# Designed miniproteins, single chains, continued (2), part 63

Each design is a single chain, and the fold is of that chain. pLDDT is the mean over its residues in the fold that is shown.

## One batch from the design tools (miniprotein)

Design m6307
Fold by ESMFold2-Fast:
Structure m6307 (fold): chain A 68 residues (1-68)
Amino acid sequence: TLLRAKAEFMIRELEGLREAGKLSEEAERLLDQARAAYDAGDYETAMRLAEQAFKAAGLSAHPSLTQP
């Protein structure tokens, strides 16, 4: 449950960045992979891929962003 909530939150934030035109091509690819993992029920992989997408966008994983 907690991993699902974290993955959903991170994916939602990344989708907002994509809509604002702030994601690189690599970050968008990682976001698409995170979305696919989430849809498959693999929340751990979705979270890992979302973390990589944030890093590719020039953002470090922030502890404050993982609060549900």
Scores: mean pLDDT 77

Design m6308
Fold by ESMFold2-Fast:
Parts: C-alpha cells; sequence; structure tokens
Structure m6308 (fold): chain A 71 residues (1-71)
C-alpha cells in the first residue's frame, strides 16, 4: 500500500545517501514524498533529506527550495 511503498523508498533513498549516491537518493526521496502526500510530517522529513542531498551535490538553489518546502 502507498504508505508501505513510501517507507520502503525512503529507506532506499537513505541507503543511497549513506553511500554518497546523492542523485539516486533524491529520486527515491521524491517518490517517497509523493506517497506521503496524506502525512505532512513524513513528507516534510523527506523534503529535509532531499534538501540535504542537493546540498551534498553542491546545488544550493535546489537545497534552499526543498528546505522551504519542509518549513
Amino acid sequence: RKLEEGKLLYEIGKQYFEKGDYEKAVRAFERAAELFKDDPELQKEVYRMIAEAYEKLGDEEKAKEWREKAS
């Protein structure tokens, strides 16, 4: 179901993030955030992770954009 799929994608995203594959982490996190549309707190948590991944990629503009979505 959507929540279980979202949690799995969030976990996959974190694994990519820990390995330094920030582009794949962002893709997994974006899919997880979409599945968390009915849970604002989980969605905001994922938005913070996307912002951090973009910061690691050196894309400060996108990092700022996603941090603002998480606030």
Scores: mean pLDDT 84

Design m6309
Fold by ESMFold2-Fast:
Structure m6309 (fold): chain A 81 residues (1-81)
Amino acid sequence: SEEELLEKAAEILIEELEAGKSVEEAVKIAAEKLGVPEEWLLEPENAERIRKIMEEKGADPRLVLELGVYVGMREIKRALE
């Protein structure tokens, strides 16, 4: 299910971001491991759900914020380009 994929994505993102990888690299790894497009993980609704799951799992708030900033900047860039 989509919810199951988002939960697994949150777990991978926590692991990779805690390992010091950038959001871009962490998203790429999660997408490759789950067999989903990076764009699907970065859809605003999906990214928001992932961030909430990360919070529920006790992820460092700074990592949750980093993902949120990345998604927000990407959406702004797309609107301007």
Scores: mean pLDDT 87

Design m6310
Fold by ESMFold2-Fast:
Parts: structure tokens; sequence; C-alpha cells
Structure m6310 (fold): chain A 58 residues (1-58)
């Protein structure tokens, strides 16, 4: 995780699935007009993959 640009995150989530977490991140990032669709897609995918990896360990 790199603190580049505007701090974004899906904090306060309640037992979200990896896909739900990614969707919440996309919604939050879409509120930031300086982010491109490509950047939003990349971040959401990274969050989904990370959450899926954590879920697989549990």
Amino acid sequence: AEPEGIPVGVRGGADLTPEEMAERVRENLKKIPSLTDEEIERIAEAVRASQAAVDALL
C-alpha cells in the first residue's frame, strides 16, 4: 500500500466480500474527479484481489 495522492479507503466496512469491497472502493474513488477510470479500475482490482487472498486464508 502506497500513500500516493488523495487518501482513499473502504474503512468501516462490515464483513464485505472481496467483490463488495472493490465496489465500495470504486464508488468512493468515483467521487474524486482527479482520478481516471483506469486508476479507479486498477485500485478496485487490487483491493478485490487482496480481500480475496485474505478470505482464502480464513
Scores: mean pLDDT 69

Design m6311
Fold by ESMFold2-Fast:
Structure m6311 (fold): chain A 67 residues (1-67)
Amino acid sequence: MVLTPRELAEIAAAVAARTEDAEAIAAVDALAREHALTPVSAEEFLAALEARHPRAAALAREVLEEM
């Protein structure tokens, strides 16, 4: 699945609702902003998150499974 900027924003919001970890939330927000003008696949987004913050990637994966 290719993620649009809107879907990236939805993932960031859903992760923020699931965790009190400010660093995890910031990691998702930062990656979503990097892809604001360029669609990215769910696979690429999760791989980039795992490299930066494994917990953020796990939370984003849960959100994507529900979408």
Scores: mean pLDDT 80

Design m6312
Fold by ESMFold2-Fast:
Structure m6312 (fold): chain A 94 residues (1-94)
Amino acid sequence: MKELEQEAARLATAAAVALVGLFIEEPDNEKIREAMDKLREAIRLANQGKYEEAAKKFREAADILESTGTPGARDVAALARKLAEVLEQLAKEK
């Protein structure tokens, strides 16, 4: 559905903006950099229509963020997990 694509785009933007904020606050945090790399790869895969692969990368980013213990990282992880769920639903539709 068109609504799922719009929701995925909205969640991806929110997660990316929040993650950039975390990186600015803790630029030496290697786990935050690793999560940024995973999100970049996930967005690239989603743009190619590879929704299942993109969902896996968003879940990997969420796991890394949860492991940091950084304030706000849990919120970004929740957005990444929600985006993975939406992408998995898109993959089932077409």
Scores: mean pLDDT 77

Design m6313
Fold by ESMFold2-Fast:
Structure m6313 (fold): chain A 92 residues (1-92)
Amino acid sequence: GEMAIEFVRNLAEAARREGGTVKVEVEGGKVRIEASGLSTTQLIGFALQAIGLDLEGYEVKVKIEGDTLIIEIGGLSEEEARKAKEAAIEAV
């Protein structure tokens, strides 16, 4: 859970620092984050980190739409998914 929560926090923080938007949704043991305004380097970097989470045993889906990165992370407890959403909302 810690790696997924930290990833979601870092992605949300990066998007907001670029003047972009963050949308985060939770459904059971899954968190979905949509982060806009990312540079190409940030898109690539966060996509690679998300693949790293999948390799660690999380259920990760990655989609890139323009400057928006959309990540779904499953394999979380409901509490871990909620904490990830809270981390994304609090990221500055």
Scores: mean pLDDT 85

Design m6314
Fold by ESMFold2-Fast:
Structure m6314 (fold): chain A 59 residues (1-59)
Amino acid sequence: MRLYRALADYTPVIPGELALKKGELLEVLGVGPNGGLLVRSLTTGRIGVVPASGLEEVE
């Protein structure tokens, strides 16, 4: 499983994007449009696209 963490709170600006809270853990499912990642929130179970620049990979 590829695990990422949100670096900051994020408010969606494009339809299909996921709202995030700083520190939220996300599973990466694939790549989305415009340099985004398709992710699932481990907190809420919701799926959406988020900017890759707003995420940090965790080991």
Scores: mean pLDDT 77

Design m6315
Fold by ESMFold2-Fast:
Structure m6315 (fold): chain A 58 residues (1-58)
Amino acid sequence: SELEKLLEETTKRLKEAKNLSEQALIVRETAEKLRTELKLSGDEVATLLRKAVNEAWK
């Protein structure tokens, strides 16, 4: 699904982020895309982003 692809790409980008500023940018861009393109609620976006961050830093 589009959601799964976006989360996999986000997790990969987060793994490659060199500093907190890059991490914050990736999170912001992904949150905006989830909200605007997939029409997800703030709670859904927050849950999915926590999942992606946890997978990246596991």
Scores: mean pLDDT 81

Design m6316
Fold by ESMFold2-Fast:
Structure m6316 (fold): chain A 55 residues (1-55)
Amino acid sequence: DAWTIAQLQTIYGLSEEEARRVVELGRRLGEDSAELAGEVNRIVRRGMERAGAAV
């Protein structure tokens, strides 16, 4: 929970709100949901772009 939020922020460059949303989606959809995977990938990509990973 708090640890997972911190890891998502550190590894993927997510904001606290984005990391909290990923955790919420994981709780609601389960770890192997295709819908969860798509949403997580979108959030991660936005975080990486914001962090300048493409530069």
Scores: mean pLDDT 66

Design m6317
Fold by ESMFold2-Fast:
Structure m6317 (fold): chain A 67 residues (1-67)
Amino acid sequence: MELLEKAGELYTQALLAEGRKDYETAIELYEKAKELLKKVYEETKDPDIAQEIENIERQIEKLREKL
């Protein structure tokens, strides 16, 4: 699925931004990845996708504490 592939790319970019301590950019990229995963979940109802969305939301919360 193209949306799933794009979400993975955005997630990888977010990890790289987080690694260089660019938390603002990392949060933006994680939020974009989450939006695409929500669209995939709406179509598939795959519980693994729901878990990935939850994990990304948890990661965003942690990064917001650093701002």
Scores: mean pLDDT 85

Design m6318
Fold by ESMFold2-Fast:
Structure m6318 (fold): chain A 63 residues (1-63)
Amino acid sequence: LSLSDDEIKSYFSSDTFGLAHVPIDKFVDAIKKYKLTDVDSILTKIPLGFVSDAQLVVEAIKK
C-alpha cells in the first residue's frame, strides 16, 4: 500500500495497527518518521509472529 504521512500517523493514533494489508516495513518507516519510543505499546498492536520482525521494530524505535 502507498500511504501518505497523515495516513501512517492515523494508524498509530486510531489503533489500526495489524491490518494484514499494511506490511511491516511501513510500520518501521512510520516509527522512524514520528520518532515513536513506546516499544511495548507498539509491539502489542503489531501482529509480529517472528523475532526478526520484532527486532526490526525495536531497531527503528531505538534510532
Scores: mean pLDDT 52

Design m6319
Fold by ESMFold2-Fast:
Structure m6319 (fold): chain A 71 residues (1-71)
Amino acid sequence: RRRARVTVTPDAIAVETSAGGTAEGRLERLPGKVDVHLHAEIDGAEFVAEGVISGEDYAAWGAASEFDADV
């Protein structure tokens, strides 16, 4: 398994991996929620993730959130 650090802000997603690779993300800011779309290429493997951060969850995270994930 590879590890990644994911940073989510209201405007952008950044992904850093220990194995290297590329990642792009887009955020669609809507009233009270953010739609998240992420496409990453790590060592030639393609990963796509989609999600929604909404309401109280969005407010609780503040301006930025950082966490480690398995990819």
Scores: mean pLDDT 56

Design m6320
Fold by ESMFold2-Fast:
Structure m6320 (fold): chain A 56 residues (1-56)
Amino acid sequence: SLEQARKHYEEGLKLFEEGKYDEAIRKFKEALRLDPEFSEARRNLGKAIEAKLAKE
């Protein structure tokens, strides 16, 4: 479960780097569903949401 959370988080980081913010948000949410205390995933979820809003 924790290993799967990390995998979703890493996939989210790659999607974020590619500007695919909606897909990155989904991956970070899955990481947090598997590990609710995953601080890095929560922080990057916030960044992805802000980036999506800036894109409009």
Scores: mean pLDDT 85

Design m6321
Fold by ESMFold2-Fast:
Structure m6321 (fold): chain A 81 residues (1-81)
Amino acid sequence: SEMEEFEKVLELGGEKAVEPLIKFLKSKDPEVRARAAIALGDIGHPKAIEPLIKALKDKDERVRKAAREALKKIGYEIPEE
């Protein structure tokens, strides 16, 4: 399943997981997109900042919340809307 593939990506750790997790931000499953955003925040790699900013406009509120928390965790200041 896509969630099993996601868990395998988490096992890569650090920078090696960043690009696969960015791809999961475009998943059709909002649960996978939200978890990818959380994982990118936990890794804290600056390559994730721009994709997470785009995820702030996601259709699903859970994904938007996860992206906001991830950006805050990375230390990125979120502009007020």
Scores: mean pLDDT 81

Design m6322
Fold by ESMFold2-Fast:
Structure m6322 (fold): chain A 59 residues (1-59)
Amino acid sequence: SAADAAEERKRRFLQIQLDSLKTGLLLVEMRLARTPTPSLRKALETLKKQIEELEKQLG
């Protein structure tokens, strides 16, 4: 149905955003492990919160 198609498109969009954020998280974690800074710690916290929000929307 049209409603099922709309929900599928929404889930695909959110999944793409989630995958992008998870990649960003890995890069920040890698950089933080070598060069810990307050800015990187804040970026890590922000990314984790964004990932949690998207996972909640997908669940």
Scores: mean pLDDT 87

Design m6323
Fold by ESMFold2-Fast:
Structure m6323 (fold): chain A 68 residues (1-68)
Amino acid sequence: SELEKLAKEALELLEKDPHSEEALELLGEVFALLNPEADKEKIIEELRKAVETEEGREQILGLLRSIS
């Protein structure tokens, strides 16, 4: 699955650097596949905000692990 592949790559990058632009772009792809009605650029903006908190990072990592 493309979704699982993207989630796996995003997870690996985000675990190395929570502020990775590459990881945020891949996260945007993952969430766009989960919600095709949403604006991908808007999703990336929301994700960038979420990774600024420990709670947000843990939630994103948990979600990615559940997909990949």
Scores: mean pLDDT 77

Design m6324
Fold by ESMFold2-Fast:
Structure m6324 (fold): chain A 82 residues (1-82)
Amino acid sequence: MRELLERSLASAEELIREAERRLREGDLLSALVLLLAAGGELTLVERLRERHPEAFSEEEVRRLRELEERIREVEERLREAL
């Protein structure tokens, strides 16, 4: 569980970072695809949190919330670039 959680969070962070980079480069389609992939990873993590809240530390919950906020920021910027 801890290894799967860490891998999913790390994967989501990398996807978000790449989406932010693509957005800055004006590659809106790649940014959108990466954002959707990151959202999928965080959806898996959120389902694990809902079923096993006791398995999540305060640090892991904070990290999850930070990544969710970063996804919202990328989504907002993509909407502005329409």
Scores: mean pLDDT 82

Design m6325
Fold by ESMFold2-Fast:
Structure m6325 (fold): chain A 78 residues (1-78)
Amino acid sequence: MSEAVRLEAEAGVILVAAAVLMLDEDRLSPEARELVRRAVELANEAIRAAKAGDLERARELVREARRLLEEARRLAEE
């Protein structure tokens, strides 16, 4: 698997996880919902960066999107 394909796959996993979390949107705080929205934006940007061959940018965007999604999950568990 190429690095670009791997980064696209990782961003895709983040998008699926975000969609699952948003199935219970009414149970999420406004802060958690905002973190999920930002994670989705960054994951989509990571896919675009990976397709453009900007692997460093894609890696940074995937890392940040994952961090925001994990933060949203922590808030959802509280």
Scores: mean pLDDT 84

Design m6326
Fold by ESMFold2-Fast:
Order: sequence, then structure tokens, then C-alpha cells
Structure m6326 (fold): chain A 58 residues (1-58)
Amino acid sequence: LSPETRERILELARAEAARNGRVTDEDIRRIAEELGVSPETVERALDERGRELLAALE
């Protein structure tokens, strides 16, 4: 997977979190469909970033 795709996943997830206060499994599925990747790929990208920075909102 390209670094660009990973960055897009994080941007979309951040927008959903800002709207609803969290990212749901439905949001993960929608992001995966939009970018043509698997939901597992989306979860992995979020997990890696979450480990580094946890909640960027704070």
C-alpha cells in the first residue's frame, strides 16, 4: 500500500471523528470502499497512528 493512501485514510477518519466524536465500523467500511482497500487495511492504518499519537484531538 502506498503512503498516500494511508494518509487519505487518516484524513477521512479524522473528519468522521470530528463530526460524530468517533469512528464507527460503518465509517471504516465506507472509507475502505471509497479508497478501494479492505477494512482491515483501514483498521491497521488507524491502529499504527493511534499508537503513535493516540488522540490528536487533545
Scores: mean pLDDT 72

Design m6327
Fold by ESMFold2-Fast:
Structure m6327 (fold): chain A 60 residues (1-60)
Amino acid sequence: IGLKAVVVKDYVAKTSTEISLKKGDKVTILEVVNDDHVKATILKTKKEGLIPISVLKPVS
């Protein structure tokens, strides 16, 4: 969907399909997988994977 979001807290990947995140990282949301997870790319590292929605805040 191309929406931008910012990571609001550090997150360590719990599965091989998830990516680890640092507070303040900006991500582009590519796809909503379910109510709790999105597929996104970290802008800084270009890593792609599943991210819990609870650690993200949308940016305009």
Scores: mean pLDDT 78

Design m6328
Fold by ESMFold2-Fast:
Structure m6328 (fold): chain A 60 residues (1-60)
Amino acid sequence: SADRQRILQLIGQILRLIGEIFDLERELARETDPARIAAIRARIAALQSERDRLMAQLRS
């Protein structure tokens, strides 16, 4: 069904975002430069917002 296809696509996108956030969190744990820390945090925040948007769609 269209709902099944939509759900599977959303799950796939969410899993990819979770993986990217995980990789950035590991990069952040090793970073010591304040400017790079700020840049990585901003990227994580943007990806978390996209994840939350897709998760909200999954609930609808």
Scores: mean pLDDT 88

Design m6329
Fold by ESMFold2-Fast:
Structure m6329 (fold): chain A 97 residues (1-97)
Amino acid sequence: KEKEEKIKKLEEEKREKVLEEEIEEGVRLIELAVKLTVEKIEIKKNTTDEEEKKKKLEELEKEFEEEVKKIEEEKKEKIEEIEKEYEKKKKEIEEEA
């Protein structure tokens, strides 16, 4: 059936879009990890007071955790939009005479 072929193509497009979002998340998390490492090195080089150094490192780790959560949330929102578009298009195909 032509409808079955259209649905299969739509499912493939959905899978490709989800995979693109998964790859984008991975890249962003790697970039964030590199940034964290660089900023830790700068704090260690530029801060001579051990107490101030510890405080700055703790603040940096909290910022890292917040950025990770933001990346995860943005991915969830994008995947939800992909799912909604898929369901809408699938329904349109199924309702076509």
Scores: mean pLDDT 83

Design m6330
Fold by ESMFold2-Fast:
Structure m6330 (fold): chain A 83 residues (1-83)
Amino acid sequence: MAERLAEEAQRLLGEALAALAAGDTARAVALAREARRLAVEAARLEMEERVRRGEISREEAEEAVRAVEARMEALIAAIEAAG
C-alpha cells in the first residue's frame, strides 16, 4: 500500500511540474499539496511496517516522517516562489 501511495505522489509531482512549466502556478501548488498528503501517508505506513519488523525505533520512524513533511513543505514553497 505504501508503495502505491508513493507512486501516486510521484505522478502528482510530475503533473505539478508540468503545470508550473505551463505557467499555472495555482494548479502546480494544488497538485503538490495533494502529493505531500500522499507522500506523508506513504512514509507513515512504511515507517509503521519497519517499526513492526523491529528495523527501527518509533522515535526514528517519527523523525523520518517529519523529514518527509519538511522536504515536501520546502518543495511547495519553492513552487509558490517560482510563480
Scores: mean pLDDT 86

Design m6331
Fold by ESMFold2-Fast:
Structure m6331 (fold): chain A 68 residues (1-68)
Amino acid sequence: SLEEEKKKVEEEVKELLRRWLSGELSDAEFLARLEELIKKTKDEELKKGLEQFKVVAEQMLRELRARR
């Protein structure tokens, strides 16, 4: 169901964030993986959720870069 799939996607995004924060993934790799998830998602609601996560992630990276 959409509900279960959304939860799975959210969990995967959170795992990507943890890996990025721990230094396992570079900025580019993290964003690329988020983009892949968006591309693979067909459902409008899931796609919207992933787009929100990507926007938040890009904003976070932008803030980090701006402080340099």
Scores: mean pLDDT 78

Design m6332
Fold by ESMFold2-Fast:
Structure m6332 (fold): chain A 59 residues (1-59)
Amino acid sequence: MAEEVYRELKERLLSLKELTPENISRAAREVWERHKDRVSTEEFAKAAQKAISDALKEY
């Protein structure tokens, strides 16, 4: 559920050559479309924020 969103989004972000706001937004939107029927908007937002924060620490 939320952990799957975190894992998938973090993997997508780390595969990018650079973390621009546009690239981050696109990756988050793609992950949302795959999980929106299984995860609430609030749960998704929390997992996405954590994934983005953790990915930024890797760069």
Scores: mean pLDDT 79

Design m6333
Fold by ESMFold2-Fast:
Structure m6333 (fold): chain A 81 residues (1-81)
Amino acid sequence: MENMGMFYYGLARHYLKQGDFERALFYADLAEKNGMEAGAYYIKGEVYLAQGDFEKAKEYYKKALEIAPENKRAKEALEEL
């Protein structure tokens, strides 16, 4: 059964894909508060990458990897930057 953190993480990803960065960050913050801290940092990295802020994107991907070293998507994003 999906926990609330995973639910908010899913919403953050949905809004990121739609280009709604304000809602993506809002739901990422809710995911973080509900135990999806690594996922929330990853979404924040993806938002900043989409906005062209590569330094902030790197910072958040690194924070996600400190919590979840197995996050392949965050590793791949850092290798592209």
Scores: mean pLDDT 82

Design m6334
Fold by ESMFold2-Fast:
Formats: C-alpha cells, sequence, structure tokens
Structure m6334 (fold): chain A 65 residues (1-65)
C-alpha cells in the first residue's frame, strides 16, 4: 500500500543518515546529517516536499564542509 511504501522509505532514509552520522567524528556534522535525514523522511509523506528536500540538501552540503 502507499502508506506502507512511504513508511518504508522514511525508515530507510532515517537509517541511512543515522549510519552516515555515526561514521563521523564531528558533532556538528553529525547533527546536520541527522536533521537532513529527518527532513527527507518527512518529505516521503508529503506531496509538497520540494522545500524539505532543498533544505536537506543544504544541510548535507554544510556537513561536508
Amino acid sequence: SLQQDRDRQAQQMLESYRRKAEGLDDPEAQRLLLEAGELLARATHSDDNRGLRERATELVREAER
């Protein structure tokens, strides 16, 4: 079902970004990646997700500095 598919995608996004954050020694970069993961997980449940995805992209870029 659509709800189950979106829940799965959200869970996969959260797990992916949590794993990336756990591999870092920089607390600020960890925080930014976790926030990006949360925004992307929220985007999977929203049809108006462009802003959420754009913000997540900005946070990932900041974490890579």
Scores: mean pLDDT 79

Design m6335
Fold by ESMFold2-Fast:
Structure m6335 (fold): chain A 92 residues (1-92)
Amino acid sequence: SMDQLLQEFQSFMNTLITLLQQQGLHDLASRLQQLTQNALSNLRSRDSQGFRQQLDDMGRLVQQGLSDPQRAQSYVDNLRQQGDLATDTLNS
């Protein structure tokens, strides 16, 4: 359902943001929180393209903000997987 999709995505993002805050990356966490709100708005309006763009922007911020490239890539891969699952649901 749309409500389940929104809750699962928000839960995933809240977990990521909390981990970044624990690492002291407060500016990055704040920017991701804003992009999360934009992405949730896109999901509610069934804008799969806008949603994907927000996730791509999140991925770029993570790659720029984290000094560990393997950790950054892991987060980006998880974001893209969430995006693919969500857009498949919206397009079904």
Scores: mean pLDDT 82

Design m6336
Fold by ESMFold2-Fast:
Structure m6336 (fold): chain A 79 residues (1-79)
Amino acid sequence: GLELLEEIEKLIKELEKLKKELPEVPKEPIEEAIEKLKKAKELLGTNDGSVSGEEKLEMYKEAIEYAKKVIEEAKKIAE
């Protein structure tokens, strides 16, 4: 289960770096991606039965996929 947590943390760090180093890139999508990843990380730490394992996995996938898309778009704007 550590693989998803490590990927989420890595993406958060990359997004925060882009936000700091690229002033010309819109901050709103980067901040949204960071927030989604932080929420996914919080769900990984909870044993709350209100969200199924399948729903949690889908939330992680969506957060990761959105973050990767935002990173790619930010890099294209910087070029």
Scores: mean pLDDT 76

Design m6337
Fold by ESMFold2-Fast:
Structure m6337 (fold): chain A 84 residues (1-84)
Amino acid sequence: SVASLVDLEAEREAVRELAEEAKRELESGKHPRKALVHLIVAMLLAALAGDEETLEALREAMEALDKGDIEAAIEKLEEAIRLA
């Protein structure tokens, strides 16, 4: 069966919260590994929900983080938060 509206909203809320936590951890500069874990989990949930736009923003945040561009990673996390 196709996911219910309740399930879709719960998944979007979880993605939003994880992206917000990742952003806060990057902004603090103290927990980059926690930010990475939260970002990976958010990407997995967005993929499972079929939310391609949010997944793309999260993927771009991951690429920015891999390059050490923390500012770009934060911008892409903010985009993902708006989309979710």
Scores: mean pLDDT 81

Design m6338
Fold by ESMFold2-Fast:
Parts: structure tokens; C-alpha cells; sequence
Structure m6338 (fold): chain A 70 residues (1-70)
């Protein structure tokens, strides 16, 4: 479970870097829609496959990524 959370953290860091590059070519509205869609899909998956405690950790990691993009 710790290994999976670490992999999720690394994937989110990669996604954040991709979003920073895409923000040079796309509107803020389009980037915000991509982030919202990603958040929704990731949390739906997490709620079905992870413990409630791990879901809360994933929520925190996604929210931290979103804050860093502001």
C-alpha cells in the first residue's frame, strides 16, 4: 500500500509537469477542465479499489498538486 501511494505521488508529479507544459498552449479554462476530469476519474477508481484512509491520502495528494499549479 505504501508503494502504491508512492507510485501515485510520482504519477501526480509527472501529470503536474505535463499540465504546466500544456498551459503554454491551452486556455486556463481547458486546463481546469482537464484537472477536474482527472480528479473525478482518479477518486472514483480510488474509492472502488483502496481503503478509506488511502482514498483520503490520494485526495490530499491531488489537492496539493492543484494548489501547486496555482
Amino acid sequence: EEELIEQIRKALETFKNVLKELSKHFSKEDIDKLIEHFRRITLEWAEKNLSPEAVEEVKRLIDEMIEELK
Scores: mean pLDDT 80

Design m6339
Fold by ESMFold2-Fast:
Structure m6339 (fold): chain A 59 residues (1-59)
Amino acid sequence: SAEEAAKTLGELAGVEAEEVLRLARDPDKANLLGAGAAARSGKPEEAAKATNELIKELG
């Protein structure tokens, strides 16, 4: 779900899930957040998976 993906991405990026949901309505912002999450966490595959799920769920 979007909420679960936002929680995962938020934990990786150091951002609250509610703010992730707000930003991720724009796919360009979602992709930037995913890149930042990958860099911060060292988990690029997990960050990409959460980002893709958010884009899919939110359009």
Scores: mean pLDDT 82

Design m6340
Fold by ESMFold2-Fast:
Structure m6340 (fold): chain A 69 residues (1-69)
Amino acid sequence: PDEAEIAAALIRMEAGVFISVLPRLSEEEKAAAIAEFERRAREIVERVGSPEVAREAEEALARVREAAA
């Protein structure tokens, strides 16, 4: 698979993991988890440099934030 395809899949998988744990976290822990996911996704986006990966990261972050609300 293309590097961008692998990166997008990794971002989606990590988002799923973060979303699965959010209901068990305090508000402070949720904020920290969202910040950590955003940091990791940004690192992947910067490394790959693909608009598709950037879009997947934005969509995944939106899903994580929505799940935390």
Scores: mean pLDDT 84

Design m6341
Fold by ESMFold2-Fast:
Structure m6341 (fold): chain A 68 residues (1-68)
Amino acid sequence: MRERLLLESEIGILRIGIAVEKKYGPDKELLEKYKKKAEELKKRAEALGDKKTAKEAEELIEELKKLE
C-alpha cells in the first residue's frame, strides 16, 4: 500500500508541473526531467502490478512528447 500511495502522489505532483509548463511555456530542462521521472514512475508501477498508475504515467509521457 505505501509504495502505491507514494507513486500516486508523485504522479499527481508531476501532473501539476506538466500543466504549469503547458500553460506558461515549456522549459526544455524541466521537460527532460519530467520525462525521465514519468518513465521511472511507469516502470515502478508496472513492477507493482499497478495498471492504473502505469497508465497515468504513460499519459504523462505522451503529454510531454507533445510539448517537445
Scores: mean pLDDT 79

Design m6342
Fold by ESMFold2-Fast:
Structure m6342 (fold): chain A 81 residues (1-81)
Amino acid sequence: GREEVEKEVEAVFFGLRLGVEAQRFLEEAGVPKSEALRAGFRIGGEAARRLLEAPEITEEVKEEVRREAEERARRLAEELL
Protein backbone atom coordinates (compact mmCIF):
# COMPACT_ATOMS: atom_id res chain seq x y z
CA GLY A 1 0.00 0.00 0.00
CA ARG A 2 0.98 3.68 -0.06
CA GLU A 3 2.01 3.62 3.62
CA GLU A 4 4.32 0.65 2.98
CA VAL A 5 5.96 2.30 -0.06
CA GLU A 6 6.53 5.56 1.87
CA LYS A 7 8.04 3.59 4.78
CA GLU A 8 10.35 1.64 2.43
CA VAL A 9 11.57 4.84 0.72
CA GLU A 10 12.25 6.57 4.07
CA ALA A 11 14.01 3.48 5.48
CA VAL A 12 16.23 3.08 2.38
CA PHE A 13 17.27 6.76 2.25
CA PHE A 14 17.92 6.99 6.00
CA GLY A 15 19.89 3.73 5.87
CA LEU A 16 21.93 5.03 2.93
CA ARG A 17 22.71 8.23 4.88
CA LEU A 18 23.85 6.23 7.95
CA GLY A 19 25.94 3.95 5.73
CA VAL A 20 27.74 6.95 4.19
CA GLU A 21 28.29 8.44 7.67
CA ALA A 22 29.71 5.09 8.91
CA GLN A 23 32.00 4.82 5.86
CA ARG A 24 33.39 8.36 6.48
CA PHE A 25 33.89 7.65 10.20
CA LEU A 26 35.82 4.45 9.39
CA GLU A 27 37.97 6.17 6.72
CA GLU A 28 38.81 8.99 9.19
CA ALA A 29 39.71 6.34 11.81
CA GLY A 30 42.22 4.82 9.35
CA VAL A 31 40.27 1.86 7.93
CA PRO A 32 41.16 1.24 4.24
CA LYS A 33 38.63 2.80 1.82
CA SER A 34 37.49 -0.55 0.36
CA GLU A 35 36.79 -2.03 3.82
CA ALA A 36 35.11 1.21 4.99
CA LEU A 37 32.84 1.18 1.89
CA ARG A 38 31.87 -2.47 2.47
CA ALA A 39 31.21 -1.83 6.18
CA GLY A 40 29.17 1.30 5.36
CA PHE A 41 27.03 -0.73 2.94
CA ARG A 42 26.40 -3.40 5.61
CA ILE A 43 25.68 -0.86 8.38
CA GLY A 44 23.33 1.13 6.13
CA GLY A 45 21.50 -2.03 5.05
CA GLU A 46 21.05 -3.13 8.67
CA ALA A 47 19.75 0.35 9.59
CA ALA A 48 17.17 0.18 6.76
CA ARG A 49 16.12 -3.31 7.95
CA ARG A 50 15.70 -2.06 11.57
CA LEU A 51 13.50 0.85 10.40
CA LEU A 52 11.35 -1.45 8.23
CA GLU A 53 10.80 -3.76 11.25
CA ALA A 54 9.60 -0.85 13.42
CA PRO A 55 5.79 -0.35 13.51
CA GLU A 56 6.30 3.32 12.56
CA ILE A 57 9.40 5.34 11.61
CA THR A 58 9.40 7.98 14.37
CA GLU A 59 12.20 10.39 15.32
CA GLU A 60 12.81 8.22 18.41
CA VAL A 61 13.28 5.08 16.28
CA LYS A 62 15.58 7.02 13.89
CA GLU A 63 17.72 8.15 16.85
CA GLU A 64 17.89 4.57 18.19
CA VAL A 65 18.92 3.19 14.78
CA ARG A 66 21.50 6.01 14.36
CA ARG A 67 23.04 5.19 17.76
CA GLU A 68 23.18 1.48 16.84
CA ALA A 69 24.89 2.31 13.51
CA GLU A 70 27.42 4.61 15.25
CA GLU A 71 28.18 1.95 17.90
CA ARG A 72 28.63 -0.73 15.20
CA ALA A 73 31.06 1.54 13.31
CA ARG A 74 33.07 2.26 16.49
CA ARG A 75 33.31 -1.46 17.38
CA LEU A 76 34.42 -2.28 13.83
CA ALA A 77 37.10 0.47 13.92
CA GLU A 78 38.42 -0.97 17.23
CA GLU A 79 38.43 -4.50 15.75
CA LEU A 80 40.20 -3.50 12.49
CA LEU A 81 42.74 -1.04 13.99
Scores: mean pLDDT 85

Design m6343
Fold by ESMFold2-Fast:
Structure m6343 (fold): chain A 68 residues (1-68)
Amino acid sequence: GEALEAAIRSLADSEGKVDAKEALELILKRVPKLDELTAKTIVLLLQDEDGKVDAAKLIETLRKLGLL
């Protein structure tokens, strides 16, 4: 929901990036019905070489999956 989107945005740095580990932990905490393997897969697919996930891309992906 809106609260998860706001939480993701608040974790983003000046480049709009969230640490992959923090993104995973937030998803697992806020979306308890989502299995850990699916959550890890989403983060791994969006993760760059610096271990960062684009916040806007993460939010869009979660919306498309019906998790927001």
Scores: mean pLDDT 81

Design m6344
Fold by ESMFold2-Fast:
Structure m6344 (fold): chain A 83 residues (1-83)
Amino acid sequence: MEKLKELKEKAEKGDAKAAYEAGKLLYEEGKYEEAAEYYKKAAELSKDGTEKQDAYLNAAIALAKAGKIEEAGEYFEKAASLA
């Protein structure tokens, strides 16, 4: 998918919003582990605490869906620390 490829490239270049959108598209496709990686990237690149919190929360949800329960817990804690 061209759109997803473009978003991944922009995320690699430091675009937090592109990383978040890539994570969302991957999550909608059921690619939960890969979605979590892009949500983590979005959180790391985000300059806004609210955007960072939302990205951590979505990373945790995607990790839980992928069966990575321990790692999901870590990201839920990261999101909670920003509330």
Scores: mean pLDDT 84

